Designed miniproteins, single chains, continued (5). Designs and how they scored, part 23

Each design is a single chain, and the fold is of that chain. pLDDT is the mean over its residues in the fold that is shown.

## One batch from the design tools (miniprotein)

Design m16771
Fold by ESMFold2-Fast:
Structure m16771 (fold): chain A 85 residues (1-85)
Amino acid sequence: MSVETLEGMIEAARALREALRARDAAALAEALRRAGELEGVPRAVIDAEVPGDVAELLARAEEGIAALEAVVEATEAARAALLAQ
């Protein structure tokens, strides 16, 4: 994973969190769409079809945030371990 991809995932997670705090369904849909453009993100969570139901959209956004944060954490831990060698 490149630094640019990692930064993109961090920014996507941040945008999703901001939209969730704002309770903005349109911002959540847009943030999920942008997250779907990132390489290496789990496609099962952020695949291209954004639900029209707000409750489903909120659930998808929370899953997307969790998946993005897990990938970021694992990648940063792996990089730190590699650089420590």
Scores: mean pLDDT 63

Design m16772
Fold by ESMFold2-Fast:
Structure m16772 (fold): chain A 74 residues (1-74)
Amino acid sequence: MPRYVEPERVVRDGRLELVFPPDYVFDQETEVVEELPGETVLLVTSYDEEGNLVKVWVGERDGRLYFLGEERLE
């Protein structure tokens, strides 16, 4: 079963960012939902540790992937 990966928590400029492993996000169901200047926001669908389906928004900067938001699906 696919499993939600717990990203690393990083604080930058007083803002909490979550960093995924480089291969994780693009190997899941990925959809471009927003383009920011110099950044692409991707929607990834995954499962958490309890088997709940979640949507994750991820941004890319300097070859790194950052968590931007998460929502549980009913």
Scores: mean pLDDT 52

Design m16773
Fold by ESMFold2-Fast:
Structure m16773 (fold): chain A 77 residues (1-77)
Amino acid sequence: MLEELEQRLLEEVRRLVRVMEDGGGMDDEFRAVVEEVERLTQERRDAIEELRKKYGPTKELEQEVERLEEELERANE
């Protein structure tokens, strides 16, 4: 679930970068991708919070969160 949300978020971020590189500007496609990224980012935060409540803080959970955050940062570069 969380990893699926993160993969979807990374895909939308990469799509946003492509639209910007293609000179798409501030058209409807650009706006729609930004809105989708914001929505998925919120869903990801909610999912992480629920996992933290259910399983508690573990090294494995913290490492997975860090890995997903690094992937998102790399996709945005």
Scores: mean pLDDT 67

Design m16774
Fold by ESMFold2-Fast:
Structure m16774 (fold): chain A 70 residues (1-70)
Amino acid sequence: SLEEIKKLIDEALSSDPGRASALISEAVKLAIDNGLQDEAAKLLREAAQKSVNPVIKGSLLGGAKVLEEE
């Protein structure tokens, strides 16, 4: 669900880069499996604007781009 995707993204923002990458990948997969690509891409881009860590920001933007192409 969108709520689960949001929870994964919120957890990624407070995690180390390695864990954040895994959580973002899970959020992307969940979005594809549930047909929530547009909504999840928006959440990932919003989260990227809040992230101060450039590695986490890159992972969030990368996830959004994957979803925007599907």
Scores: mean pLDDT 84

Design m16775
Fold by ESMFold2-Fast:
Structure m16775 (fold): chain A 78 residues (1-78)
Amino acid sequence: EFEKEVLRALGEIYYAIGLLDYERGNKDAAAESFIKAARLYLESGDFEGALEAAQKYMDAGKTEEAQKLIEEINEKRK
């Protein structure tokens, strides 16, 4: 499905942006990119990508928000 392919590609782009910001110490910018990546992956049906992005969102300091997102992703993959 074209829409899912585009959403997954956008998720990959935001994930890469998040990694760059995280490595540069821009944790707030990294968190913003990781949450965008996680939601794009989730909408595309890439649950593994969504979980990886949510884990990076947690690493960027959004622990409680990331835990809620991980639960949401796990409910959708059932």
Scores: mean pLDDT 85

Design m16776
Fold by ESMFold2-Fast:
Structure m16776 (fold): chain A 104 residues (1-104)
Amino acid sequence: EAEAVLRRARIGDYESGIKLAKELIDNLEKAIEAFKKGDVETARKYLEKAKNLASGLRDGEELNKLIDKAIESTPEDGIKYAEEVLKKAKELQKRFEDELAAAR
């Protein structure tokens, strides 16, 4: 039956989503730390990497809008926007993990 092929494809998509979400989280945490240190140039480089990663995820357009706000903002507001994206990225990772567990 086609169910085994579809299950394998879904598991692969969830695993890929978890990996991308983890990489997004890492880049966002590095951007926040750079902003806290006053290193705006480094923070923006990590946010650009986060933007590219978010483009490969569900709700990536919404995440990218918040990342753009973080890039364009003062360091203080940039931290706030980056923390909002970080929260959403962690929620998305958990969603993929829950979907993967349900597919087993």
Scores: mean pLDDT 82

Design m16777
Fold by ESMFold2-Fast:
Structure m16777 (fold): chain A 50 residues (1-50)
Amino acid sequence: MTLKEALEKYGNDPNVKGFVVEGTFIPRGVPPEMFGVPLDAEVTGIIRKT
Protein backbone atom coordinates (compact mmCIF):
# COMPACT_ATOMS: atom_id res chain seq x y z
CA MET A 1 0.00 0.00 0.00
CA THR A 2 1.43 3.39 -0.97
CA LEU A 3 1.43 6.37 1.41
CA LYS A 4 -1.17 8.03 -0.84
CA GLU A 5 -3.46 4.96 -0.55
CA ALA A 6 -2.94 4.86 3.24
CA LEU A 7 -3.82 8.57 3.57
CA GLU A 8 -6.99 8.07 1.46
CA LYS A 9 -8.07 5.01 3.52
CA TYR A 10 -6.94 6.00 7.05
CA GLY A 11 -6.24 9.75 6.89
CA ASN A 12 -9.53 10.62 8.63
CA ASP A 13 -9.55 7.61 11.02
CA PRO A 14 -9.37 8.98 14.61
CA ASN A 15 -7.84 5.68 15.81
CA VAL A 16 -4.79 6.05 13.52
CA LYS A 17 -1.84 8.12 14.84
CA GLY A 18 0.19 7.86 11.63
CA PHE A 19 2.20 5.70 9.24
CA VAL A 20 5.70 4.22 9.06
CA VAL A 21 7.50 4.41 5.71
CA GLU A 22 10.96 2.76 5.65
CA GLY A 23 11.61 3.63 9.31
CA THR A 24 10.19 7.18 9.18
CA PHE A 25 7.09 7.98 11.26
CA ILE A 26 4.65 10.31 9.49
CA PRO A 27 1.93 11.67 11.83
CA ARG A 28 -1.65 11.81 10.55
CA GLY A 29 -2.51 15.32 9.36
CA VAL A 30 1.09 16.40 8.63
CA PRO A 31 2.18 16.70 4.97
CA PRO A 32 4.53 13.77 4.17
CA GLU A 33 6.66 16.09 1.99
CA MET A 34 7.93 17.71 5.23
CA PHE A 35 9.69 14.39 5.98
CA GLY A 36 11.08 13.96 2.46
CA VAL A 37 8.77 10.98 1.82
CA PRO A 38 7.03 10.73 -1.58
CA LEU A 39 3.33 9.76 -1.75
CA ASP A 40 4.18 6.65 -3.84
CA ALA A 41 6.48 5.24 -1.11
CA GLU A 42 5.40 1.89 0.37
CA VAL A 43 3.88 1.97 3.87
CA THR A 44 5.59 -0.58 6.16
CA GLY A 45 3.39 0.02 9.23
CA ILE A 46 0.30 1.74 10.57
CA ILE A 47 0.44 3.12 14.12
CA ARG A 48 -2.91 3.08 15.93
CA LYS A 49 -3.96 4.82 19.14
CA THR A 50 -3.80 2.66 22.25
Scores: mean pLDDT 77

Design m16778
Fold by ESMFold2-Fast:
Structure m16778 (fold): chain A 61 residues (1-61)
Amino acid sequence: MSPEEEAFRRRLLRETNRIVEEVEKLKKENPEMTDDEADQLLTQRVQEATERLREEQRRRL
């Protein structure tokens, strides 16, 4: 209900921002990468990060 959920959301936001920057860098380094491919990669990495953070949150509880 809020303190742990807020901590989770802040961490997820931080990880998401990092992932966005990494995907943007990859797109700049790989100009053949389409917007669809970049979006797919972003979605996959954010989903993986969310699952990892959920697992970590579960272990704290």
Scores: mean pLDDT 78

Design m16779
Fold by ESMFold2-Fast:
Structure m16779 (fold): chain A 95 residues (1-95)
Amino acid sequence: MEAEKLLREARIAYGRGDFERAVQLFEKAKKLAEGKNPRLKAEAYLLIGDAYERMGDFEKALKSYEEALKIAREVGDKRLEAIAETHLNYVKEKL
């Protein structure tokens, strides 16, 4: 799937410390998941938050984690919900 391929490429960019490129690729994956794969959309928001956190942009990280949490709750994904809540609490303390 094109969205899954973009997530894989984005994770590679993230692993290399290319956080701006990772965000671009995660944003593309998120758009492709729109209306058809809410779990992948939530995962993309979580990873966008992770990239912004690594860049020190805690306000953008906060917004991305809030969206990930909202979708994770809507689809009943307890693992994504717990991860998003943990990161959300961490970045709130940094603001």
Scores: mean pLDDT 84

Design m16780
Fold by ESMFold2-Fast:
Structure m16780 (fold): chain A 91 residues (1-91)
Amino acid sequence: MKAAEAYYEELKKKAEENPEAVSERLKEFLEKVEKKGPKEALEEEIEREAKAAGLDEETLERVKELVERWLELYLEVGPAKATAIVAEEVE
């Protein structure tokens, strides 16, 4: 998941440019990335949210695929357009 590493570098840069805009949840995520690496930190967050939502294993794998697709698009077109494209592919 090399896209996760590139996404982390973009988030880190944005956090350094505007630290007042960094949410507590984003700070906690960045600390987890520093401890475990971006791929493992992101996979743990996806699995935690999926478990809280009661998703089955097939749905969890699909969510991981959608997150990877979103990360690839985010790096090219930004978060809003990436979200719109992924939403169209799911609906």
Scores: mean pLDDT 69

Design m16781
Fold by ESMFold2-Fast:
Structure m16781 (fold): chain A 100 residues (1-100)
Amino acid sequence: NAPTVKVEAPERVEAGGDLTVTATVSGGNPEDEYKVVVRVIDKETGEILDIQSKTVKIGETATFTFKDLGEPGTYLVEATAYLKNDLSVKGSDSVEVEVV
């Protein structure tokens, strides 16, 4: 059964500020571990600017801090939760962040 992940981020951050993202995993098995991968993507170019990952269990919230978002623009923050022992079993969520 695929996990569900919910990603949360601020709608806007100032250029040169830190972006703090949270991801919460649900809908999987509480006995399993999930690798949560968060990508920050430039929406205009599709370039992946940064990637971070953490291992969590169901109901845990992973917190990620991204630095050096110096260029104004619209960024896609994508979180994907993978079952640690089977990467084909996954769920994803995304939000947009404006760097101003």
Scores: mean pLDDT 84

Design m16782
Fold by ESMFold2-Fast:
Structure m16782 (fold): chain A 104 residues (1-104)
Amino acid sequence: SMEDKLGQEIMATGLALRARKLFEEGRYDEAIELAERVARTVPDSPAAALALLVLGEAYFKQGRLDEAEEYYTRALDLAERHNDVVTARRARENLARVRAEMAA
């Protein structure tokens, strides 16, 4: 039902925000594991867009630029599909940054 889907989205958003907090605390492996779980469980959702953004940011911090670019691109496409302007803007800014690093 729409209510069941909404409940799942609320829970998934909470987990994606937890992954972001783990990332902000420098707990990159834990952030990656949680974000991957969110993206797998609700793959076509605003929560997945945020989780993919966190994955990109964590891989970027680890110097894994190819993975970071792939996740930022996926996060941007998904955020735009769901009209999540905040996540889309952050993904676009991070894409520009990772591409600048790859070109240097």
Scores: mean pLDDT 88

Design m16783
Fold by ESMFold2-Fast:
Structure m16783 (fold): chain A 99 residues (1-99)
Amino acid sequence: MEEKIEEIIEKVKEKAEEIMEEAEREARRILAEAEAAGELPRPLSPEERERLIRETALRMAYEKALYEELKELYEKGEFETVKIVREKVTEELKKLLEE
């Protein structure tokens, strides 16, 4: 049973990596639209811009991967497994964002 949870976590990570390019494009578009709309409190430096794009892309990619992989488990009523996988993947994402 624990091995099944680890397998699902690995699939989420692999899926997130597969969609990172799309997530980065979306993050760049969202940031550009926010800048054009004057929603940012100040102009971003190039370093700050790239960091924000990377962080946004990672969050988007992992959330989409979690949704796709956990959808079937949720539909099967495996709510405890869904909760454990979300918590573990969230911890991994926090490590990626802090490092």
Scores: mean pLDDT 79

Design m16784
Fold by ESMFold2-Fast:
Structure m16784 (fold): chain A 80 residues (1-80)
Amino acid sequence: SAFEALVRELQALANEAISEGLKLIDDPEIRQKFVSEVNLLGQEALRQLRAHRGDEAAQQAILEEFRRRVKELLKKAVEE
């Protein structure tokens, strides 16, 4: 279904972000915090996607916001 495809896209975005964090973040504590924060953002994004089933514009905005927030988290983690 279209909803299942969105969930798979969200999962792929989260997995890619975690993979990049594992490569770029040398400090194990900062890396662990980053992974935890990405997972929490992913859970929140999934809840928002479920709340907006059938609203394609809202679903795309949720995915775009997730991408933006994850990029900011990675930048902060790398700068620490």
Scores: mean pLDDT 87

Design m16785
Fold by ESMFold2-Fast:
Structure m16785 (fold): chain A 69 residues (1-69)
Amino acid sequence: TILSAEQVERAARRLVERGLISPEQAAAIVDAVQERGSLSAQELRDLALSLGLSREQADALVEEALTLL
């Protein structure tokens, strides 16, 4: 499944609400995804890891984004 920038933004926002990532981490993810327009779950995971998120944070982001489909 392909994820839109909007879905990833919503997922990142929810992770901030849950205290799983910082607002700064969420902003970095949103900026990177907006540049791409859309990405796969694997691309989102790889992107999160490249931005310095932990494996736990990256997995939570992907799971949240997939739930919002």
Scores: mean pLDDT 82

Design m16786
Fold by ESMFold2-Fast:
Formats: structure tokens, C-alpha cells, sequence
Structure m16786 (fold): chain A 100 residues (1-100)
């Protein structure tokens, strides 16, 4: 389970960095987004440790990240980022279901 969460975190972290470059975000904006992503990851770990499913843990963490992104980015850019991370989460969960 933890290896799957770590792989998911790597994928979303890479996407945040990619989108930061595409949107010409400042180093400070990128650092704030990565900080919120780290908080989301720690929340996902705690949820899994408490016995929540991978899907519910990921939904909880992405919700926290989305709220944080709205504080850093304009609504349109925040929604774009949230959409891309949601797409990564859906594909990751599909891959996980195929490994059962």
C-alpha cells in the first residue's frame, strides 16, 4: 500500500512541476503548491494508517491540495491543475484495480 501511495505522490508532484513551468509560475508559487501537496500526502498516509481505502485517502488528500491551490493560483489555473491531478488519480486507481 505505501509503495502505491509513494508512486501516486511522485506522479502528482511531477505534474505540479510541469504545470508550474507551463504557466510560468514564480518560484514562490511553485514552493507553496509543493508545500500543500506535501500536507496532502501526509494526510493520505494518516488516512491509510487509520484503515481508509486508497481511493478515499487520495480523495481526502486531493481535496486539501485543491483548497490550498485556490489560495496560491487564480481560479482558472487552480481548476486546471486540480483537473489534471484528478485525471492522474483516476488512471492510478484504474492501474491499481488491475493489480488485484
Amino acid sequence: MKKLLDEFYKRVKDEVKKLSKELNLSPDQQAELLSFLNRAYKLMEKALDAGESLKKSMERGLGVFHDGALMVLPDTQSLLLSGRLTDIAREFLREYEELE
Scores: mean pLDDT 83

Design m16787
Fold by ESMFold2-Fast:
Structure m16787 (fold): chain A 84 residues (1-84)
Amino acid sequence: MHRSYYVGGLTLSRQGIQYGTQLSQSLLDQGRSLRDRLLRARRSGDSDQVRRVAREVADFTRQVQQQLDQTQQQNFQRLLDLLS
């Protein structure tokens, strides 16, 4: 269960790079900072801190996905205009 949230966040960040989607430097820096905070929280053994940071990672992942979905929607609309 806990592993699914951790792996999901990392997988989405890697997937963006792997599919040739370039993340801005600021988004990459935010992702690295969140990962470091998650690792630190896990090392502290404080389950409340782990939950808080995991929530931040989930929110960040959702924000990145929303931006990718908007770009995909815009490309899809352009494709429809080309086919009409």
Scores: mean pLDDT 61

Design m16788
Fold by ESMFold2-Fast:
Structure m16788 (fold): chain A 55 residues (1-55)
Amino acid sequence: SARAERVLALFEAGDHDGAGALLINLGADPEEVERLIRAGDAEGLRALAERLEAA
């Protein structure tokens, strides 16, 4: 999805605040987003965005 690609691109560019804000705006749990960002789990962040857009 375009938003999942955007989340991944922001995270890979070092814009962790932008990636997190986009996920939260999609309805993500802020604590889950913070955990994935702290872990450096780019694939987890992308998968979370894809799951939220499919919901």
Scores: mean pLDDT 82

Design m16789
Fold by ESMFold2-Fast:
Order: structure tokens, then sequence, then C-alpha cells
Structure m16789 (fold): chain A 90 residues (1-90)
């Protein structure tokens, strides 16, 4: 369980830094912080809505960011899901 928290924390911190940097580059540091918080909660729907907003300003940069987030999120979720499945099966 702690390992799961560490993975999420690491991803969140890296993402927060990336989003903050990207937000500054886009001229939207506040939006970057909002995105980081949404990712922390694992709200896919909220994340997509915010990403769509960024898409209008910087579609190319956003696409790369979205791909990176998806890859990281998928890996983290996969590991977390595997652990839960094992616990359920005993």
Amino acid sequence: MLTDEEAIERITEELAKLVEDLGQRLGMPELGKKLAEAIRNGDDEKLREILEYLKKHHPEALEGFQQYLRDLGEKAVEESLKKRIEELKK
C-alpha cells in the first residue's frame, strides 16, 4: 500500500512540476495547478475537460503532455489494480 502511495506521490510531483512549467510557458500557471490537483484525485473526466481547454491554446504541447499523463497513469493504475485483484482473490 505504501508503495502505491509513493508511486502516486512521485507521479503527482513530477506532473505538478511539468504542469507548472507547461502552465508558465502557456501563460496559465493557475490552470496548471488545477490540472495537477485533478490528476491527484484521479478524476479522468475533470482532467479531460481541463485538457480540452488547453488544447485550444497549445494543441501540440498539450498532446505530448496528455500522452505522457496517459502512459504514467495507465502504469500506475495497472499496478494498483493488480494489487487490489490479488487482495480480493486472497
Scores: mean pLDDT 63

Design m16790
Fold by ESMFold2-Fast:
Structure m16790 (fold): chain A 80 residues (1-80)
Amino acid sequence: SLEELKREMIEVARELDRIVEEREKITDPAKKAQVEALIKQGVEKLNKASEYLSNGDYEGARKEIEQARAIIEEARKLIG
């Protein structure tokens, strides 16, 4: 449903905010830069999901949300 997709987007946004907080604790400049790049990619995926939802493309929105979740998992692995 539309409300379910909106809730998933809010959850993903909250997870990205957590990654931003954890990024501040990273002392290795290379790792910090990699996590920063993943944060930017995650935000781009959420923006695309929002665009697809606005156009009534719920399948497109769902795929972008799934890609954002995969990016979050990559960032978590880098952070430890």
Scores: mean pLDDT 88

Design m16791
Fold by ESMFold2-Fast:
Structure m16791 (fold): chain A 101 residues (1-101)
Amino acid sequence: MEEKRKQAIEYLEKAIKLILDNRDLIETESPEVQEAVRKAVEHLKRAIDAVNKGDYEAAIKHLEEAIEYLERALKLSKNPDVQKVLKEAIEYVKKALEILR
């Protein structure tokens, strides 16, 4: 259980770091893309808090919402470099979700 929690959090922290490291690039996108990414990061942070509290049901719901916002941002993005960042972030979130299921 501890190893699974740690591994899931590590993937979520990697997703958040990847997005924040590319913040300047994301800020060149439309307001709709920026808002979707902001909401995704908020849900990822709430998922980490839920995992730390042992509330895996809440964590899973926040991760599902984060994926929906990231996929929305990906669909609206016209910059291939931003699309690459969003795809990689989605993969990290999906790996965390698979561990917590």
Scores: mean pLDDT 88

Design m16792
Fold by ESMFold2-Fast:
Structure m16792 (fold): chain A 91 residues (1-91)
Amino acid sequence: KEEEEKLKKKEEELKELMKKNLEKTLELRKKKPSQEERKKFYEEKKKELKEIDPAAYAVLLEAEGKEEEEVEKINKEAEEEIKKLKEKKKE
């Protein structure tokens, strides 16, 4: 039926978008440690640098926050697209 075709098309577009974003994120992370490794690294380095180099400590806090913001933006965009697909089922 017409709505099923629209939803299927949108789901395919969403899957493609997620695939594309995941591939780009994976490519970026191949040049950098994984998010888990980064979080662990930041935890260890924050503890060390807080006493030795407060300026570097501040830079680490800012960098960590920036990465979290980027990941949250991607997740929010995906959630909004899913919500739009569900609206189509209100018929």
Scores: mean pLDDT 61

Design m16793
Fold by ESMFold2-Fast:
Structure m16793 (fold): chain A 84 residues (1-84)
Amino acid sequence: SLRERLHALGLSDEEIDALLKESTERIQKFLLEHLPDKPEAVKRNAEAMAEVALTLLAVIDKERQEAGITDDAQEGAWLREQAA
């Protein structure tokens, strides 16, 4: 699962929950800013928002690999920077 993957990167449950909350809030804000007349579409697409979050994490992993970050501590720090 996503949580198991983030645990493998050295993130605690609290850090994972904080990252997911921050990412979800940013995704929701982004979607509402770009779809202000479609609030029901945002709500209906909660599953799509989860898929977007998973996609962003996959992009983060790819960027981390391209940046040469190989240490789990560095990965955790890099993910927190992207979530900020």
Scores: mean pLDDT 63

Design m16794
Fold by ESMFold2-Fast:
Structure m16794 (fold): chain A 88 residues (1-88)
Amino acid sequence: MEEIKKFEQELSDLARKAGEAARENPEEGRRIYDQVKELAEKYAKEHPEAEPIAKQLIAFADGNYARGVLKREEEEKKKIQELLEKLS
C-alpha cells in the first residue's frame, strides 16, 4: 500500500513536469509523457493490483501534456495580438 502511494506520487509529479515542459517545448513534454507511460505500464506488470492507478496516471499525464501545449499556443497567440495592437 505505501509502495503504491509512492509510485502514484512520483508519477503524478512527473506528469505535472510533462505539462510544464510541453509549455516551453512540446517535444520535451512528449518525451516526459512517454516516460510516465513506460514507467506506469512497467509498474502495472510487476504489481497487477496497481493497474487501475497506472491507467489513471497515464491519463493524468496526457491531460497535463495537452494543457501545456494549449498554454504555449495561448501565449503565442497573445504575443501576436500585442504585436498587431502596436501596428494599429
Scores: mean pLDDT 85

Design m16795
Fold by ESMFold2-Fast:
Structure m16795 (fold): chain A 88 residues (1-88)
Amino acid sequence: SEEDYKKIKELAIEYVRAAVAGDLGRANELKQKIKELLKKMGVPEGKINRFLAEIDEVVREGLAAGLPLDELIERVQKVIDKFFEELK
């Protein structure tokens, strides 16, 4: 749903901010909230694990490349947009 999409997007943006700040505890908390919400939405576990792995990869690659926070957020938003499009 639009509400679920918006909520996942908000949680993922906060995850990127926490990861960039080096707040591993907050980042893990947000990642668990994303996983829990997707499970409640009925998304298969394999799809959830792939989605979270793609976000982690984008964040790792972006940090390694020295990307600013806004660029990292934009790249993560593209992963989310593709994921929700594939659920339609």
Scores: mean pLDDT 84

Design m16796
Fold by ESMFold2-Fast:
Structure m16796 (fold): chain A 65 residues (1-65)
Amino acid sequence: ARNRARLRALAAELEADPAAFADATVAELAARVGLSPFHFSRAFKAEFGTSPLLYRQRVIGRGTL
């Protein structure tokens, strides 16, 4: 599905530049993939097994000194 490709692209951006997303809201992340926050959260959990904000936190945590 088109939305799954966009979710994977967003996840790749989060992995590549976590700092750019450190203050991003669920609404801002959802807008990047063309979904409402409700649909985005559900689709993201279905694709990656976790919430968008928890995924972002884990990616940021991996780069910690």
Scores: mean pLDDT 76

Design m16797
Fold by ESMFold2-Fast:
Structure m16797 (fold): chain A 64 residues (1-64)
Amino acid sequence: MSPFEKALLLAYALMVEQGLSLDEAAKKGAAFAKALGEEVSPEELKKAIEANEEELKARYAAGQ
């Protein structure tokens, strides 16, 4: 799993579990991806979360 994919799942989990807004979750996800060595903007993460919401929901549920 790439740093970008991990960041997407983390951002989605923060939205579901902690009620973070999409903007706040995307910022935290971008910082996490950068810490793992992948430069990703919060805007790119936000667009990816919106485009892949159903897949992220299914992957999150499978991880519980």
Scores: mean pLDDT 81

Design m16798
Fold by ESMFold2-Fast:
Structure m16798 (fold): chain A 83 residues (1-83)
Amino acid sequence: MKQAVVHLDRPSPQEVADLITQLADQGYDIVAIRAYTDSIGHAVGDALAAHPDLLVGISVGPKRTGGNLAGYNAAMNAILAAQ
């Protein structure tokens, strides 16, 4: 299984969509994204619908916040609910 952890500082929706497409094309199975923004979750939903074989978990918050599984789990539940 190919896995990636990516840290993004205030990414645009397009930057995240492009990253998801790139990682899906490279055969990644799961990606954990730490996004330092509140807006990224909505844009990721659309990109993930195009790549159902790639699982993306997102943790959002300010730059100084440590890793937070609550955001990751919430993203996972949202992805599953969309399917």
Scores: mean pLDDT 63

Design m16799
Fold by ESMFold2-Fast:
Structure m16799 (fold): chain A 79 residues (1-79)
Amino acid sequence: SATEKEIEALHEELLKRIQELQEEAKKNNWSHKEFALRVLEEQLETLERLRELVADDPEKLKLIEEAIEHLEKQIEALK
């Protein structure tokens, strides 16, 4: 489906962003905490976009919303 292709594209975009963050972290000598926080923030943005794509599927929407809540707690705990 069109939605599946969009989800795959978001996943590929996220993986590329994480790789770019890894290179930037090495270049700028980031702490493990700083790198982890940046990765979690990118994952949160991806999940928020995914939530919009699955809005018509209540079961998938619930899973994505639970994932967002879990990720927000991880970000808060890391700060």
Scores: mean pLDDT 85

Design m16800
Fold by ESMFold2-Fast:
Structure m16800 (fold): chain A 94 residues (1-94)
Amino acid sequence: TVEIDEEIQKTFEKIAQENPNASEEEFAKKLAEYFREKGEPELAEEILKIYEAYKNKDKEATAQHLARFYILAGADEAEVEAALARFLALLAEA
């Protein structure tokens, strides 16, 4: 069984490596384009919503859209919780 969280992380890493000089906005747009080209427009929409909430420093909205992104991608509850825990830890360091 392929773990959804691992596949999402690999996708993010690949797009980041292909766009090393991208701003946060450009990175979000490149991720959204990737998911649209893959036939996943709902995932693309959630990426843009995550970025918008993050840009506005809305931690609750960012976490909600991140959770929805993972659920739409097919992640189970444990994978969603792990992703949110990593996100909250990252925010605590900022």
Scores: mean pLDDT 78

Design m16801
Fold by ESMFold2-Fast:
Structure m16801 (fold): chain A 102 residues (1-102)
Amino acid sequence: SDVEIVKEKFPDLTEEQAKILAEVGGEALGTKNPFSEEKLKEYIEKYGPARLAAIIMGAVDDNLNIDAEKAILRGVALPSAGTLENLKALVENIIENRKVLK
């Protein structure tokens, strides 16, 4: 499944985080589903743009709340990451953005 593909690429993600990324989809994630702007908008409405950016980068706690220390360490620009274009770019470059994570 697409959730399993995302979990294999990013094993640090929880199942819920991997499901969110799998539903957004895209070539960078290797999902069968192409990138869905509609799903990205849905998750922006549900979580807000800063929290969604933190979810994408794995900078959240077990309740999907922003972990400020992880966000700082991973260079997540929480206040300005909030536009659809910025979040799309974050997903498209997710492998590069996460390659410095341990």
Scores: mean pLDDT 73

Design m16802
Fold by ESMFold2-Fast:
Structure m16802 (fold): chain A 84 residues (1-84)
Amino acid sequence: MTPAQEAVADATMVLLHVAVARATGQRLSEEEARRVLEELERQIEELRRLLAESTDPQEKAELEATIEALEETRRELEEQLEEL
């Protein structure tokens, strides 16, 4: 597995975790939301660096799509934290 593949897999696991929480109608606790938000921020930064280094069009497309999904999830969690 390449570093880019590992980063995408890690990001997918976080996205799946948040999606399951939403599907069950449960909001993450403030502590859980902050931990996930910090993880999302670190993953976004890593993926952006990998995107800048990538020369494979397919890999770039996957990284861009993953970054977009993480940024949207981060935005939604930030809003959730402000509502607490």
Scores: mean pLDDT 77

Design m16803
Fold by ESMFold2-Fast:
Structure m16803 (fold): chain A 82 residues (1-82)
Amino acid sequence: SLVEEGSRALIAGRYEEAIALYREALERDPENLTALWLLALAEEAAGRYAEAVELLERLRELAGSLGPFEQYVLEYLRKKAA
């Protein structure tokens, strides 16, 4: 799957390749919560904190809530984006 291919790229430090694969997964399924979460992590790894925040806010909207760890990550990224 595109998510699995993206995760292999992410683990290998190929952040732009991972981002492209996760974005393609979201084009095919805009409500793919796993792809939204992993794309946010890949954007953070690439230093794009504002983009990572937008993705986690979208994840929260679609899921109705974030878990404690995901909420902590969102708050961390908001500080970096400011």
Scores: mean pLDDT 88

Design m16804
Fold by ESMFold2-Fast:
Structure m16804 (fold): chain A 99 residues (1-99)
Amino acid sequence: LSKEAGAASMEEQIALLKEYSEKVRKLIDEAVKEMVKLGVPEDLAREIVTEAVNLIDQGKVEEAIEYARKKLKEAGYSDETIEKFVEILRKVAEEIKSL
């Protein structure tokens, strides 16, 4: 993979990083919307999803799930709501892996 055209190769790298970041951001926004429908406040959902996605991007899917469970349990959510949240995060992990 050698495109030797300096400015063009830099623009291609920036474009790829931007596209990846935009796709990840859309996945975060959709996950937050689904979690708000479960009764989790948007701010809390966004904090949990953002940190979980950072862990997922590092290959730490189980750590991301345990982080989300801990945060939701501390906030007083039911086990049923927590497991639905976990299903949303597992779906996000599969989508990120498919990017």
Scores: mean pLDDT 78

